Designed miniproteins, single chains, continued (4). Designs and how they scored, part 39

Each design is a single chain, and the fold is of that chain. pLDDT is the mean over its residues in the fold that is shown.

## One batch from the design tools (miniprotein)

Design m13423
Fold by ESMFold2-Fast:
Structure m13423 (fold): chain A 76 residues (1-76)
Amino acid sequence: STTERIVTGALEAAKEGDVGTAIAMLRAAAGHALSVKDYADAAKLYRALSEIYRSMGDEEKAEEYEKKAKEYEEKA
């Protein structure tokens, strides 16, 4: 799926050190998923964002995105 490709591409960008690109890709995709009410895809994208922020040591943002992922999983 498009969402799976975006998650894979973003995680690859983050591994190469391009964390800003990874975050931008995931945020844009999550916003688009929400605009079309694709809550399952939005949840996957927010989980990927949480993982990236946790890898950066930003625990507060990691928890914020985990909470968003859980909320959209409940809607899906």
Scores: mean pLDDT 86

Design m13424
Fold by ESMFold2-Fast:
Formats: sequence, C-alpha cells, structure tokens
Structure m13424 (fold): chain A 84 residues (1-84)
Amino acid sequence: KLEEVIEKARKLLEEAKRLLKEAIESKDPEKAAELAKKALEVAKKLAELLAENPELTEEVVEALRELLEEVDELARKAAEKLPK
C-alpha cells in the first residue's frame, strides 16, 4: 500500500515537473498558461491521492521530499511568467 501510493505520487510529481519545465521554456504566454493549468490539474490529483491516504501522507512526503522541492521551485518560476 505505502509503496504503491509513493509510486503513484512520484509519477504525478514527475509529470508536473515536465509540464512546469515546458511552461518556463515556452516563449508563447498562451502555451505557458495552458501547460501551467495542466500542471495544476496534476497537483490536484496528487492532493486527492494524499487526502484518500491521510495515514500515509507523512511517509510519502518524506520519500519524495527532494522531488516536491523541485516541483515547488519550478511552480514559483512558472508563476512569475504568467500574466497577472
């Protein structure tokens, strides 16, 4: 159970990381916004997964801490490029 949840969370974080990198590299503001929206949908799926497994949240976060920090950093960089 724990290992399965960690693997699902890792796949979601890797997808979010890819989408955010593409958004940051995009010179088209519309394309960047679309990619950022897709990354937010992936983040919502991750939040739902953790909400369904509240007893495992701490262990999942610890196992994926570095990846979570990378995604958070990329999300901040992407947000700076979005129209206000």
Scores: mean pLDDT 78

Design m13425
Fold by ESMFold2-Fast:
Structure m13425 (fold): chain A 54 residues (1-54)
Amino acid sequence: SSMDRQRELEEHRRLAEDYLDKQIAKETDPERRKQLEEARQTYVKQVDAELARL
């Protein structure tokens, strides 16, 4: 159960990071790109906190 939840969170994280990385790469506005980079960092911290609770 815990292992399955860990794999699900890791897969979700991988997909979300891939999506955000592609959005950042396509963003031509430096200000918007910075906002996306900050959102990515916040998301990763949240997922890491969830993983630490398993």
Scores: mean pLDDT 85

Design m13426
Fold by ESMFold2-Fast:
Structure m13426 (fold): chain A 86 residues (1-86)
Amino acid sequence: MEELNKELEEELEKVEKRLKELEERIKKGIKNEKEKLELEIELALEQMRLAVLRQILEKTPDAPEELRKRAEELEERLRELEEKLK
């Protein structure tokens, strides 16, 4: 249980770090269609990763509420980024 919680925390931290990088790239402005496509692909991959992590958290009743809250916050941030890429 402790090991699984640490792995879930590490994976959520990786998603958070990648989202922050995507947010900065979008904030600096999208220079061309290739960059936009790359950002859309990376965003979709992080959405998929977070969905899997959330499914694992749902199957882990002893997971800290803090991890569930972080996953929820990351989902909101992903939705905001998707909106900005329109």
Scores: mean pLDDT 82

Design m13427
Fold by ESMFold2-Fast:
Structure m13427 (fold): chain A 75 residues (1-75)
Amino acid sequence: DYEARIAADPNNAEAWTDLGGEYRNEGDYDKAKEYYEKALALDPNNSDAWDGLGQVYLDQGDEEKAAEYYKKASE
């Protein structure tokens, strides 16, 4: 339960990234972005969160934004 992990430790960037991935899988891209951005606010080097944002923007048709985030994920 990702929500339980966040409730126990709201500074856990990995848990926020995991939650972003769950909402992306459900097609809730607004929540996915919010939670990936929360993960990056806690850990700007979280490549999984950068990749997750890239995937969300690609799914929404924003190929340029997706490319920017994928580049950050690979750095």
Scores: mean pLDDT 82

Design m13428
Fold by ESMFold2-Fast:
Structure m13428 (fold): chain A 64 residues (1-64)
Amino acid sequence: ADAAARAAGAAAGVSPAVGAGIGTMVNDGLSPETAAQLARKIGGVELSPEQAAAAGRALAAAGG
């Protein structure tokens, strides 16, 4: 769990908690673009769709 969150955060350039949240959204079936927009809307964080997709892949690889 902690290692997966750290990997997601590092891949997206954000904190482990934010990376895990974004990665979870992407792995739950949200598009990377939608996940990035949601992060901007609720967290005010700058996040590209590529970073959101990277967080999802890193979280899945480290946690699975």
Scores: mean pLDDT 78

Design m13429
Fold by ESMFold2-Fast:
Structure m13429 (fold): chain A 112 residues (1-112)
Amino acid sequence: MEEAKEAAKKGAEYGNKAALYAMEASETGEKGAGAGVRAAGSAVDGKIEAEKDPKYQGAEAAKESAKKAEEYAKKAEEYAKKKDYKKATEYASKAGYYAGRAGGAAGSGAGG
């Protein structure tokens, strides 16, 4: 299996979990929707950055970005359990950013 694609899939899974944790920490649907939108926007930013810069491309870069997405997803879960919406959303956005970078690294013609 392609290692970069596997890392990108793991990154996306952690980014999605982090966004859900931030949404669950929210007292209102508006705050929950806002957390999801911010995480999605951060993922787009991360993907664009990886597509523009060769140092963020390839299997190793995808794996490193997926690891950071996992780390920030765990932080988002921790703060969601504390009902700290602001910090949960902040870490969810960071997890989304690195999930996007992992996806960009796998998709940027670094086939291998």
Scores: mean pLDDT 75

Design m13430
Fold by ESMFold2-Fast:
Structure m13430 (fold): chain A 73 residues (1-73)
Amino acid sequence: SKKREELGKELEKKGEEELPKRIELLREHPNDEEVVLELLDESIKEFLEKLLEAGLISEEEYEAIMKELEEGK
């Protein structure tokens, strides 16, 4: 849908500017679920999937972040 395409465009633009800072903070606090939520927004999975599709993060980074979120329970 158009809303999803528009969201992807916004995430790409924000990712180019903020992604290095956010990834660095996530690497420093990989098991801190609250920090991850604060940095990535409520829709973590959708946000990460869009970043991966845009090529702003690697598949390894995507899997690492997802694993830390899952293990942080």
Scores: mean pLDDT 60

Design m13431
Fold by ESMFold2-Fast:
Structure m13431 (fold): chain A 123 residues (1-123)
Amino acid sequence: SASNLPLKERQELFLLAQVYYLSGLLYEAQGDLERAQEYYEKADALFKLLEIDPFNPPAEILADPRVREIARHIALAETYLLARDYEGARRHLERAKRLAEELGWEELVAALEENLRLLDELL
């Protein structure tokens, strides 16, 4: 069970699932519905693997202030993206990436870099 993974790994995977959901939204904004579905399914698969409800994550996942700050920037990026404020979304994704780099979370950094690349195609 993924619940037996180290807490830090579960925290990174939780944030990665949120970032994959943003990848889906970005592909949808580009009109690439097939790739959007693939990323939504990747996000859902990670939440199912972690046994986490994305709307009500366990308190331990967000207990670290640095994890909360990354999650806050990802949530703000989603809000700006849904409003089609791509410059606002960019600022928050760049902040999330810098915080992920400070934590050494290479997989999360790579996913955030891909979202920034996709966002550049909409600007």
Scores: mean pLDDT 89

Design m13432
Fold by ESMFold2-Fast:
Structure m13432 (fold): chain A 100 residues (1-100)
Amino acid sequence: NADERDLEAIELLGKADEAMKNGDYETAVEYYERALELDPSFLPALEGLAKAYEKMGDYDKAIEVYERIIKLLEPFKDSPFVQRLIEEYKKKLDELKAKK
């Protein structure tokens, strides 16, 4: 149920973050994707997944994930904090599109 899924997603996020720290970006992607299977809107896992693809030079996949983050945040854009996050992700999209 929800509580068990949330705990499993958090555990997978931790494993993915450890893989990122170790430079094992392929393993990080696998753990982030598994966390997102449990919660498709899990923002920390989406952010980690995008960064992992960026580190791997897979800019097309990184762009897709950042676009997913922006769409997820749009309903909350009345928050100054969320508006700033959307602006940061949009700048990241422009940078990644320039590298293709």
Scores: mean pLDDT 86

Design m13433
Fold by ESMFold2-Fast:
Structure m13433 (fold): chain A 58 residues (1-58)
Amino acid sequence: GPKVDGTEDSAADLAIELREKVKDDKEKVEELNKLGESLTGKSAKEAGEKLAEYLKTL
C-alpha cells in the first residue's frame, strides 16, 4: 500500500529494490552489502541519498 510518512520507509524500499536489481551479479551484491554496512548508524536521509547515488552508477 502507499506510504505517506517516513523517509526511512523509502530508503528501506530502495535498498530492497537495489538488492533485487543486482542479485544475479555477485560483485554488485557485495558492493551493496558494503554500502549497507557503511550506512549503519547513519540517518535515514543520508542512507537514502547514498542508496540513490549507488543506483545512478548502475
Scores: mean pLDDT 70

Design m13434
Fold by ESMFold2-Fast:
Structure m13434 (fold): chain A 77 residues (1-77)
Amino acid sequence: MKEAEELAERGKELAPTDPLRAGELYVQAGDLYYQAGEYWKAAQLYTQAADNYLKAGDLDGARQALGKALEAAKKAV
């Protein structure tokens, strides 16, 4: 989990200046939590990725991240 936490922290730091890169880091962190079976945490990180992709104007990235968030949330409950 340390690796996923480090990726999420870097994403948070980059979000104000590089939201596209922040979105990528949040997806990577979400993927690690998803692989670990922490679906709710993965869904939260994918949602943060989608928000950052929208701020960057990357509609395709946002759509894919939201799809991952919904799939993870469905498995969490």
Scores: mean pLDDT 87

Design m13435
Fold by ESMFold2-Fast:
Structure m13435 (fold): chain A 72 residues (1-72)
Amino acid sequence: SAADDLRARIDAAVAAGRLTVVSESERPSSATEDSLSAEPAEDAPGTVVTEVYRDPETGESWERTRLLAPAG
């Protein structure tokens, strides 16, 4: 899938030392976002992590967002 291809591309570039994390932010997931995950919804919200990567060769930036299940 396009999302899997993007994640693999970002991970490979980071592993090669080509991309650097420019910013990272976390927020609580919403009930709507929790209902879209493969995991069952919990009473406690999950965490949404957004990371921005920059390619130093091209100056291109990529954003990666992922939902983490509650630590419960």
Scores: mean pLDDT 64

Design m13436
Fold by ESMFold2-Fast:
Structure m13436 (fold): chain A 64 residues (1-64)
Amino acid sequence: SMAEEKEAILRGLKRAEEAYEKHKDDKEVIEKLIKQLEELIEAIKDKFPEVAKRLEELKQKLEA
């Protein structure tokens, strides 16, 4: 279902946030996470715009 797909994406977002907290000073890990977030945002922005917005917020945090 769409609800199950959305839940899986939100779980992925939580894992990405945890990876950021663990690897804040690892530039290569951060760049990889940014790339993965960009690809995920493009894939889901039309289907789950509110979730895409949360992914964009995390991406902005990683780029700062």
Scores: mean pLDDT 81

Design m13437
Fold by ESMFold2-Fast:
Structure m13437 (fold): chain A 60 residues (1-60)
Amino acid sequence: METKERIARQVAEEVEPVVGPEGAERVFREMLEAMRDLETISEAVEAALAVGARAVQEAR
């Protein structure tokens, strides 16, 4: 698995208990889209966490 996909999957798994399985798959796709043009691991992690946090905020 590519590093960006691994980051996205980890964050999706972390938010699944809040957003549900379908929500987690949507968050996974949104994270991959957000990371598409990012060059560093730090930027990718920040983007993934921001998408995950927004999904959790919307679900609560």
Scores: mean pLDDT 78

Design m13438
Fold by ESMFold2-Fast:
Formats: sequence, C-alpha cells, structure tokens
Structure m13438 (fold): chain A 58 residues (1-58)
Amino acid sequence: GEAALQQLLKAASALNEEGKVAMTADELRTLLKTKYGITDAQIAEAAAYNRAVAEAEA
C-alpha cells in the first residue's frame, strides 16, 4: 500500500543522492511508474511525506 510506496521512494532518493546509481530523479520516477504502475500524484504525495519525515528526524 501507501507505506510500501513511501519506503520505496525513500530508498530511491537515498540511492540517487549517493550518486552511485547514476540515475536522475526523473529516471527514478519513470522506473516507479513503469514497474509499479504508480501515478504522478501518488509519487508527489509520497515524496512530500518522505520530505516531512526527513525534516522531523533532523
């Protein structure tokens, strides 16, 4: 469900930030849409929630 999507986006963001994967945020979003059938709205919602959690943990 939504929790799994949020965890997936968190992991994808961490991999992208490390620069080890050589993927852009756009490429990661495309992968999530293609592999999991996730919509732009769901990605945006999960990304906003992930950011809020990161800010709260900081």
Scores: mean pLDDT 62

Design m13439
Fold by ESMFold2-Fast:
Structure m13439 (fold): chain A 102 residues (1-102)
Amino acid sequence: AELDELRARLERKMAEIGAKIDELVSQLQAQGLLDQVPDFEVRPLTPEEIRALKERIEKMDLSDPEGLIEALKAYLQIQNTLAEALRSGDLEKLRAVLEALE
């Protein structure tokens, strides 16, 4: 079914995003910076916000501690959005989120 195929694709994207989060967390832990990650608003993003955030991630300097922190915050926002979309079971929402990440 189309819904099952979209869910499988989003679960794969969640795994990819999770791996990026794990990498960033490990880098921040190695630098003693993980406890310096500030509290921030975690909410589901619109497809437009996902695209804008993806573009910002592509421009982030991951050799810079501030860049690592901002990248972690960005991936956590995307992960939360993917989890919410999967929980909703909304076919159009699943498709829109997946398209924004491609």
Scores: mean pLDDT 80

Design m13440
Fold by ESMFold2-Fast:
Structure m13440 (fold): chain A 77 residues (1-77)
Amino acid sequence: MEEKKKLAEKYKQLAENYKRAAEGISRDADVAIENLKKAGVKVDVDAFRQRANDSVAELTKKAEEYKKKADEIEKEI
């Protein structure tokens, strides 16, 4: 029983870590785009934003998967 509780806590921590990583990438992309505009550098902002969005979506999906795994283990306790 203690092992299942520890496993659920590990999956919760992984979900939180992936969620924070996704939030960090989104924020960092916004800052990078603002800095590039201030510097007068013409970059493909849409392509840069799309790559950031793809990374955020992947990390968010992993966060949800680990949250569901934690919830399933807690349901069994």
Scores: mean pLDDT 81

Design m13441
Fold by ESMFold2-Fast:
Structure m13441 (fold): chain A 89 residues (1-89)
Amino acid sequence: EEKEKADKEVIELLHKASRAFDEGNYEEALKYLDKAIEIIKNNELSPLTAAVIELHAAVMLTVAKRNNYPEELIKALEKLLDAVSEKLA
């Protein structure tokens, strides 16, 4: 139950972060990313969900770097990718 709840909550937060990201609302994107990272670190995720999050985070990071988005946002995306990669190891 808690694992399923964590999976859903992280996915919802990443959808919200992606929307804020596309809207140029970097402060909201950072809040959602920070919360997602906290949940990932403190909870177990299903391997499939972790893999999907890793792919999504990698894509977002690539877009952020190519478009010269704020350093704080890039750093948050790198932390997200690291947190998920640790769960897959």
Scores: mean pLDDT 80

Design m13442
Fold by ESMFold2-Fast:
Structure m13442 (fold): chain A 72 residues (1-72)
Amino acid sequence: RRAAIEAEVERALEEARRRIEAAPGEVKLEVFIEETAELLRLAKELGADVDAVTDRLMEEFERLMAEGYGEK
């Protein structure tokens, strides 16, 4: 189901967000790139709307840039 696929992608995006947030500042961008690649792979595998997933990832990237990659 399309709704189930969208829910799975959103769940994966939230998990990626948490991993990026937990990463040290020095590797936050590297983790973001890795998680982005994995999310796009998952979206393609599930038959999700890749363009919509890309839009969501751009929003997350803009947020990370605004936050200045603070160390944790």
Scores: mean pLDDT 72

Design m13443
Fold by ESMFold2-Fast:
Structure m13443 (fold): chain A 103 residues (1-103)
Amino acid sequence: MRTPEQLAADEAAAAEVKARIEKIDSMTKEQLKNELIKLGYPKEVVDSLTKEELKAAIYMHLASEAAAAGHDRAVAIVNDYLRQHPEAARKAAEKLTLAPAPP
């Protein structure tokens, strides 16, 4: 059973993830590339991604962060978005798996 504090933290995390998704969805391809480069991905690999694959890669990172923090609602929101773009998510994961891991 969740405490009121845990429930409030999950709600806040869910709201933050929604705001981040809206921000990412409004970004240009160049802005999305810069976000992945900041996460440590090589520019050559990032330049090979389409705009939709760039968004999917950033969303996969957000899901990983939320899962590590135990924010189930935030994870569900990101995963729902990724399910709406399965081909972009698959191709992004494939291309990023061929790249060296972020430092």
Scores: mean pLDDT 76

Design m13444
Fold by ESMFold2-Fast:
Structure m13444 (fold): chain A 77 residues (1-77)
Amino acid sequence: KTLIEMGIAALNKAIEAAKKGDVETALRYAEQALLFLGDLPEVREHVEAAIEALKNGDVETAIKHLQEARDIAEKAL
């Protein structure tokens, strides 16, 4: 599939892991999403903010940024 589709799949997995409190898995998938979607500046900004929030234990803020990144990436399909 396309890099954007793979990135969206990674964002969905990151969101699900974050909702379950699995910060390690959420970080792993957020970093994968950044590799696939890093060429989209707005998406990159939100994924980077989510990674920072996860590292600080701010899961709620991280989920918000991951969802915003996903919405933007879906519009780029």
Scores: mean pLDDT 86

Design m13445
Fold by ESMFold2-Fast:
Structure m13445 (fold): chain A 81 residues (1-81)
Amino acid sequence: MQPVVPGFKKKVTTKEEFIDFYLELARAVLESIEDPEKAREVGDKLIGAIENDLKERGFTDEEIQEAVERLRALLDEHLAK
């Protein structure tokens, strides 16, 4: 079995690279789910988990809010298709 999702890495150079990593991960997870109701449920849980991780990593409330809005936009775009 060959994984199609990005590999987990401990190293992150910038906050932008970290957010981009989570956006790519969310996209890959959502693209693997064909059921819109399941995609929404999994997407909401994933966004919540990412928000908590960013908070623990010392991201500001503004940075977290921007990242969450980008993730929700990605989920909404996926559900619209």
Scores: mean pLDDT 74

Design m13446
Fold by ESMFold2-Fast:
Structure m13446 (fold): chain A 64 residues (1-64)
Amino acid sequence: SSHLERQKEIFLEASEAVVRMHEYLLDHDESLSEEEKEKARERLEKEREKAEKEIEEEVKEKEE
């Protein structure tokens, strides 16, 4: 595998770790209602997908 492919794996793993941290903090936030937590989780999931796509696009551009 190329150096870019390895770097992509590292960035994706780091992104997943950050998302897990935010999920943990959200689950333990007693100031939010169940509905508010659900909406926040949906937003977090969309941000995760966007970040993953951006990482993939950056790696692709560097390989071209």
Scores: mean pLDDT 77

Design m13447
Fold by ESMFold2-Fast:
Structure m13447 (fold): chain A 55 residues (1-55)
Amino acid sequence: SMEEQIENLLNFVKIHAPEEYEKIKAELEANKDDYEKILKISVHIGELTTKSLRA
């Protein structure tokens, strides 16, 4: 479900980019019904986690 996808994205951010957590949480909440925006946010989260793993 979409709610499960949002939860998984937030869990990823909390672990790998905790400084971005509140910002991304707010963006996901504001765009909860915008599937395209949620997909773009998920790509951004992937970029953040990649940066964390390369440190």
Scores: mean pLDDT 76

Design m13448
Fold by ESMFold2-Fast:
Structure m13448 (fold): chain A 68 residues (1-68)
Amino acid sequence: VEVTVTADAGDPEAVERALVRAILESGLEADELVFEVDGREFATAREAFEAALAAPAGTPVRIVVRSR
């Protein structure tokens, strides 16, 4: 399972919605997923969310959610 979403780093609400949507569409528990933001892997959704928000505002951030 692999879901890719894109959101503007300057919009925390949009980033959160995109991440939650991707997790739900995967059909898996968050602990069964690996998150990738800007080429970096994270074990938790929270870490991925924080990494996405660290990008410069106005930059499209690609988030990949995939099964382990």
Scores: mean pLDDT 79

Design m13449
Fold by ESMFold2-Fast:
Structure m13449 (fold): chain A 73 residues (1-73)
Amino acid sequence: SELEERLRRLEEELERAIEEEDEERAWEILEEIGRLAEEAAARGDKETARRAVLLGAEGTLKLLLLRLKRKAE
């Protein structure tokens, strides 16, 4: 579906932003993932909504760990 293709692109962009330590871009992508999760849920696409929620949770955790690393240095 278009939502699954958009989620795959957002996953790739998120991984790149985290690797580049671009926190601002990563948070913008996480917000888009959240919006996609809501859209998928509203359309009854429970599997895409579930994947988007999990991706958002994992991405948020990675960014929080990156912030902790930066504050310790």
Scores: mean pLDDT 85

Design m13450
Fold by ESMFold2-Fast:
Structure m13450 (fold): chain A 92 residues (1-92)
Amino acid sequence: SFLDKKPSEEEYKKIEEWARKLLEQARAHAEAGDVDGLNAILDEVFAKAREAEKKGYGDIAVLLYLTAMQIAVLRVEALRRRGELEKWLKEQ
């Protein structure tokens, strides 16, 4: 499991670095118009955020949900740039 133990401050900083690197990858996917890649990263981040929330690690859950929100904005911008945003919204 991602969070088998309550993380230390050092482990929290590693999670921050992981989230930052995922956001960098998400920006690259958005620039390439790779919506499927963005969806895969979002699924991973939301899964980790929900795990942190269920375990009561609120600071980590908030960090990961905020990261997911930033990636979701990149997905909206990628879809808008492709002219696919309206179709995507109707499929939700």
Scores: mean pLDDT 84

Design m13451
Fold by ESMFold2-Fast:
Structure m13451 (fold): chain A 56 residues (1-56)
Amino acid sequence: GPAALAEGRRLAEEAGRLAAQGKNEEAKRLVDEAVSLGLSPEEADRLAVREYLRVS
């Protein structure tokens, strides 16, 4: 539902921030969780990369 998709987007963005800190295993787990909540893998990756670049 909409709440699950919103949480998925939040997790994908947090994954990008964790990747910027070098926490790649934690970032991967959050991307996987975002996809499980209904995000496409492409959307989850796009959101994570966007946040990674924003905070790098």
Scores: mean pLDDT 88

Design m13452
Fold by ESMFold2-Fast:
Structure m13452 (fold): chain A 67 residues (1-67)
Amino acid sequence: AEKKLKEEIEKQIEELAKTLGLPSNEEAKEYLSKLMKEEKEKDPSLTSSSLEEYIEGLLEKVRKAEE
């Protein structure tokens, strides 16, 4: 399960990079890192310690909304 989740996260990062016209996944990761930092500054109750955890939270919310 964890391996599939990591692959799904990498796929989402790749799609984001293509959508934004970024030349690499690393730039997409930087973009997501900045978003995560901004969210944490606005809401210090956020416990996300990594980009992967932040993306997992987003995917879980989408999955719940579709249910």
Scores: mean pLDDT 64

Design m13453
Fold by ESMFold2-Fast:
Structure m13453 (fold): chain A 105 residues (1-105)
Amino acid sequence: SVTAEMPKEVIAPEGQTVEVPVRVRVDAGDAATAMLAKILPDGSLRVIGQSREALPGGGEGTLPVVVENAKPEDSGIYRALVAAGDFAGGAVALSNETKLTVVPA
């Protein structure tokens, strides 16, 4: 199995690089890949960042997914999509929702 968890809320000042920690667990495999996706009003996902970590034999890790030069329009609801290895043919998990708030300068 694969699990993914993010903080429920992240608050960041405008113009900074924001690291969103994605906690992952993979029961089997050699790596985990996480994508950070914004939930759009139509329910679609816009991927904004990706991170990968080697986890030989499975295990737990924290993958930082980065929002560079954060802007107020980056505020919204996000989820991480996490795969064992890559998204091709592997198990995939969705994290809890995270509220990102970018505070104007």
Scores: mean pLDDT 78

Design m13454
Fold by ESMFold2-Fast:
Structure m13454 (fold): chain A 85 residues (1-85)
Amino acid sequence: SMIEEARKLAEEAARLAIEAGRALEAGDWERAEELARRAEELAEEAIRLLKEAGAPEEEIRELQNYILEAIREAAELARSAIDSL
């Protein structure tokens, strides 16, 4: 289903976002940018599919929160790396 596909895309986006944060923490800025870009594209597609599928607002919110938590984790890693420069 489109909802299951959206969930898979969101999980991949979350994984890539965390990987991007770790790459930035390690000082690999080129890799971090590439991973962050892919994560954003997948996250946007996941939310688009949920909306097209007519998913309940609660399900959309849950997926958005899942993605947001991964982004927050990535941002904390990125902040640590930048502040260490």
Scores: mean pLDDT 80

Design m13455
Fold by ESMFold2-Fast:
Structure m13455 (fold): chain A 68 residues (1-68)
Amino acid sequence: MRDERQELLNRILTALLNGDYEEALEAAVEAFRKLGEEEGKNLVLNAAISAFMPSLGKELVEEALKKL
């Protein structure tokens, strides 16, 4: 469980830093599916804050929830 959260956080963060929105969205959807809505949302928002893109983090949360 701990390693899985770190993998998802790093995956979203790396995708955002590389400008790969499609990969960031796929990783966000995976975070919601594996961790649930509350924990998935926290992970996605923390990754976006770490990338200095908090507004994009909100967009990713909204778009990932639409795909569930």
Scores: mean pLDDT 81

Design m13456
Fold by ESMFold2-Fast:
Structure m13456 (fold): chain A 60 residues (1-60)
Amino acid sequence: SDAAAEEARRAAIERQIDELIQRAVELKRRLKTTSGADGSRLEEEIQKLLARIRELLAQR
């Protein structure tokens, strides 16, 4: 049985997702008070984080 290795892998993925969500929330907070080129950079970073979260959620 490979259950222990699979559980460890899932736990690692969940930890990464939590970290990325926290970072996305912080960047969205900063975006509320940011405009212009800085705002566009924050939007791009948020999109990258959301894409990575979706990718990790698809990995089982």
Scores: mean pLDDT 84

Design m13457
Fold by ESMFold2-Fast:
Structure m13457 (fold): chain A 57 residues (1-57)
Amino acid sequence: DKEEELLKEAEKIKDDEEIIKFIEKNWENLSDETKVRLISLVKDKKKAEELKKKLLK
C-alpha cells in the first residue's frame, strides 16, 4: 500500500518542521484516514492544529 509506505517514511522523520513539509508535499493524493494519521505524527500540538487549519479548512 502506497499510503502505508508513506506513513513509514514520515515516522522516520524526527523534526516537526520536516514532517510538516513532507505532509504538505504529499497531501493531495491521500485518503482522509492517512491525512489524520500524518497530522498526528506532529509532536507540537500547536503546529499540528495550524497544519490542520491550513490543509483541512
Scores: mean pLDDT 78

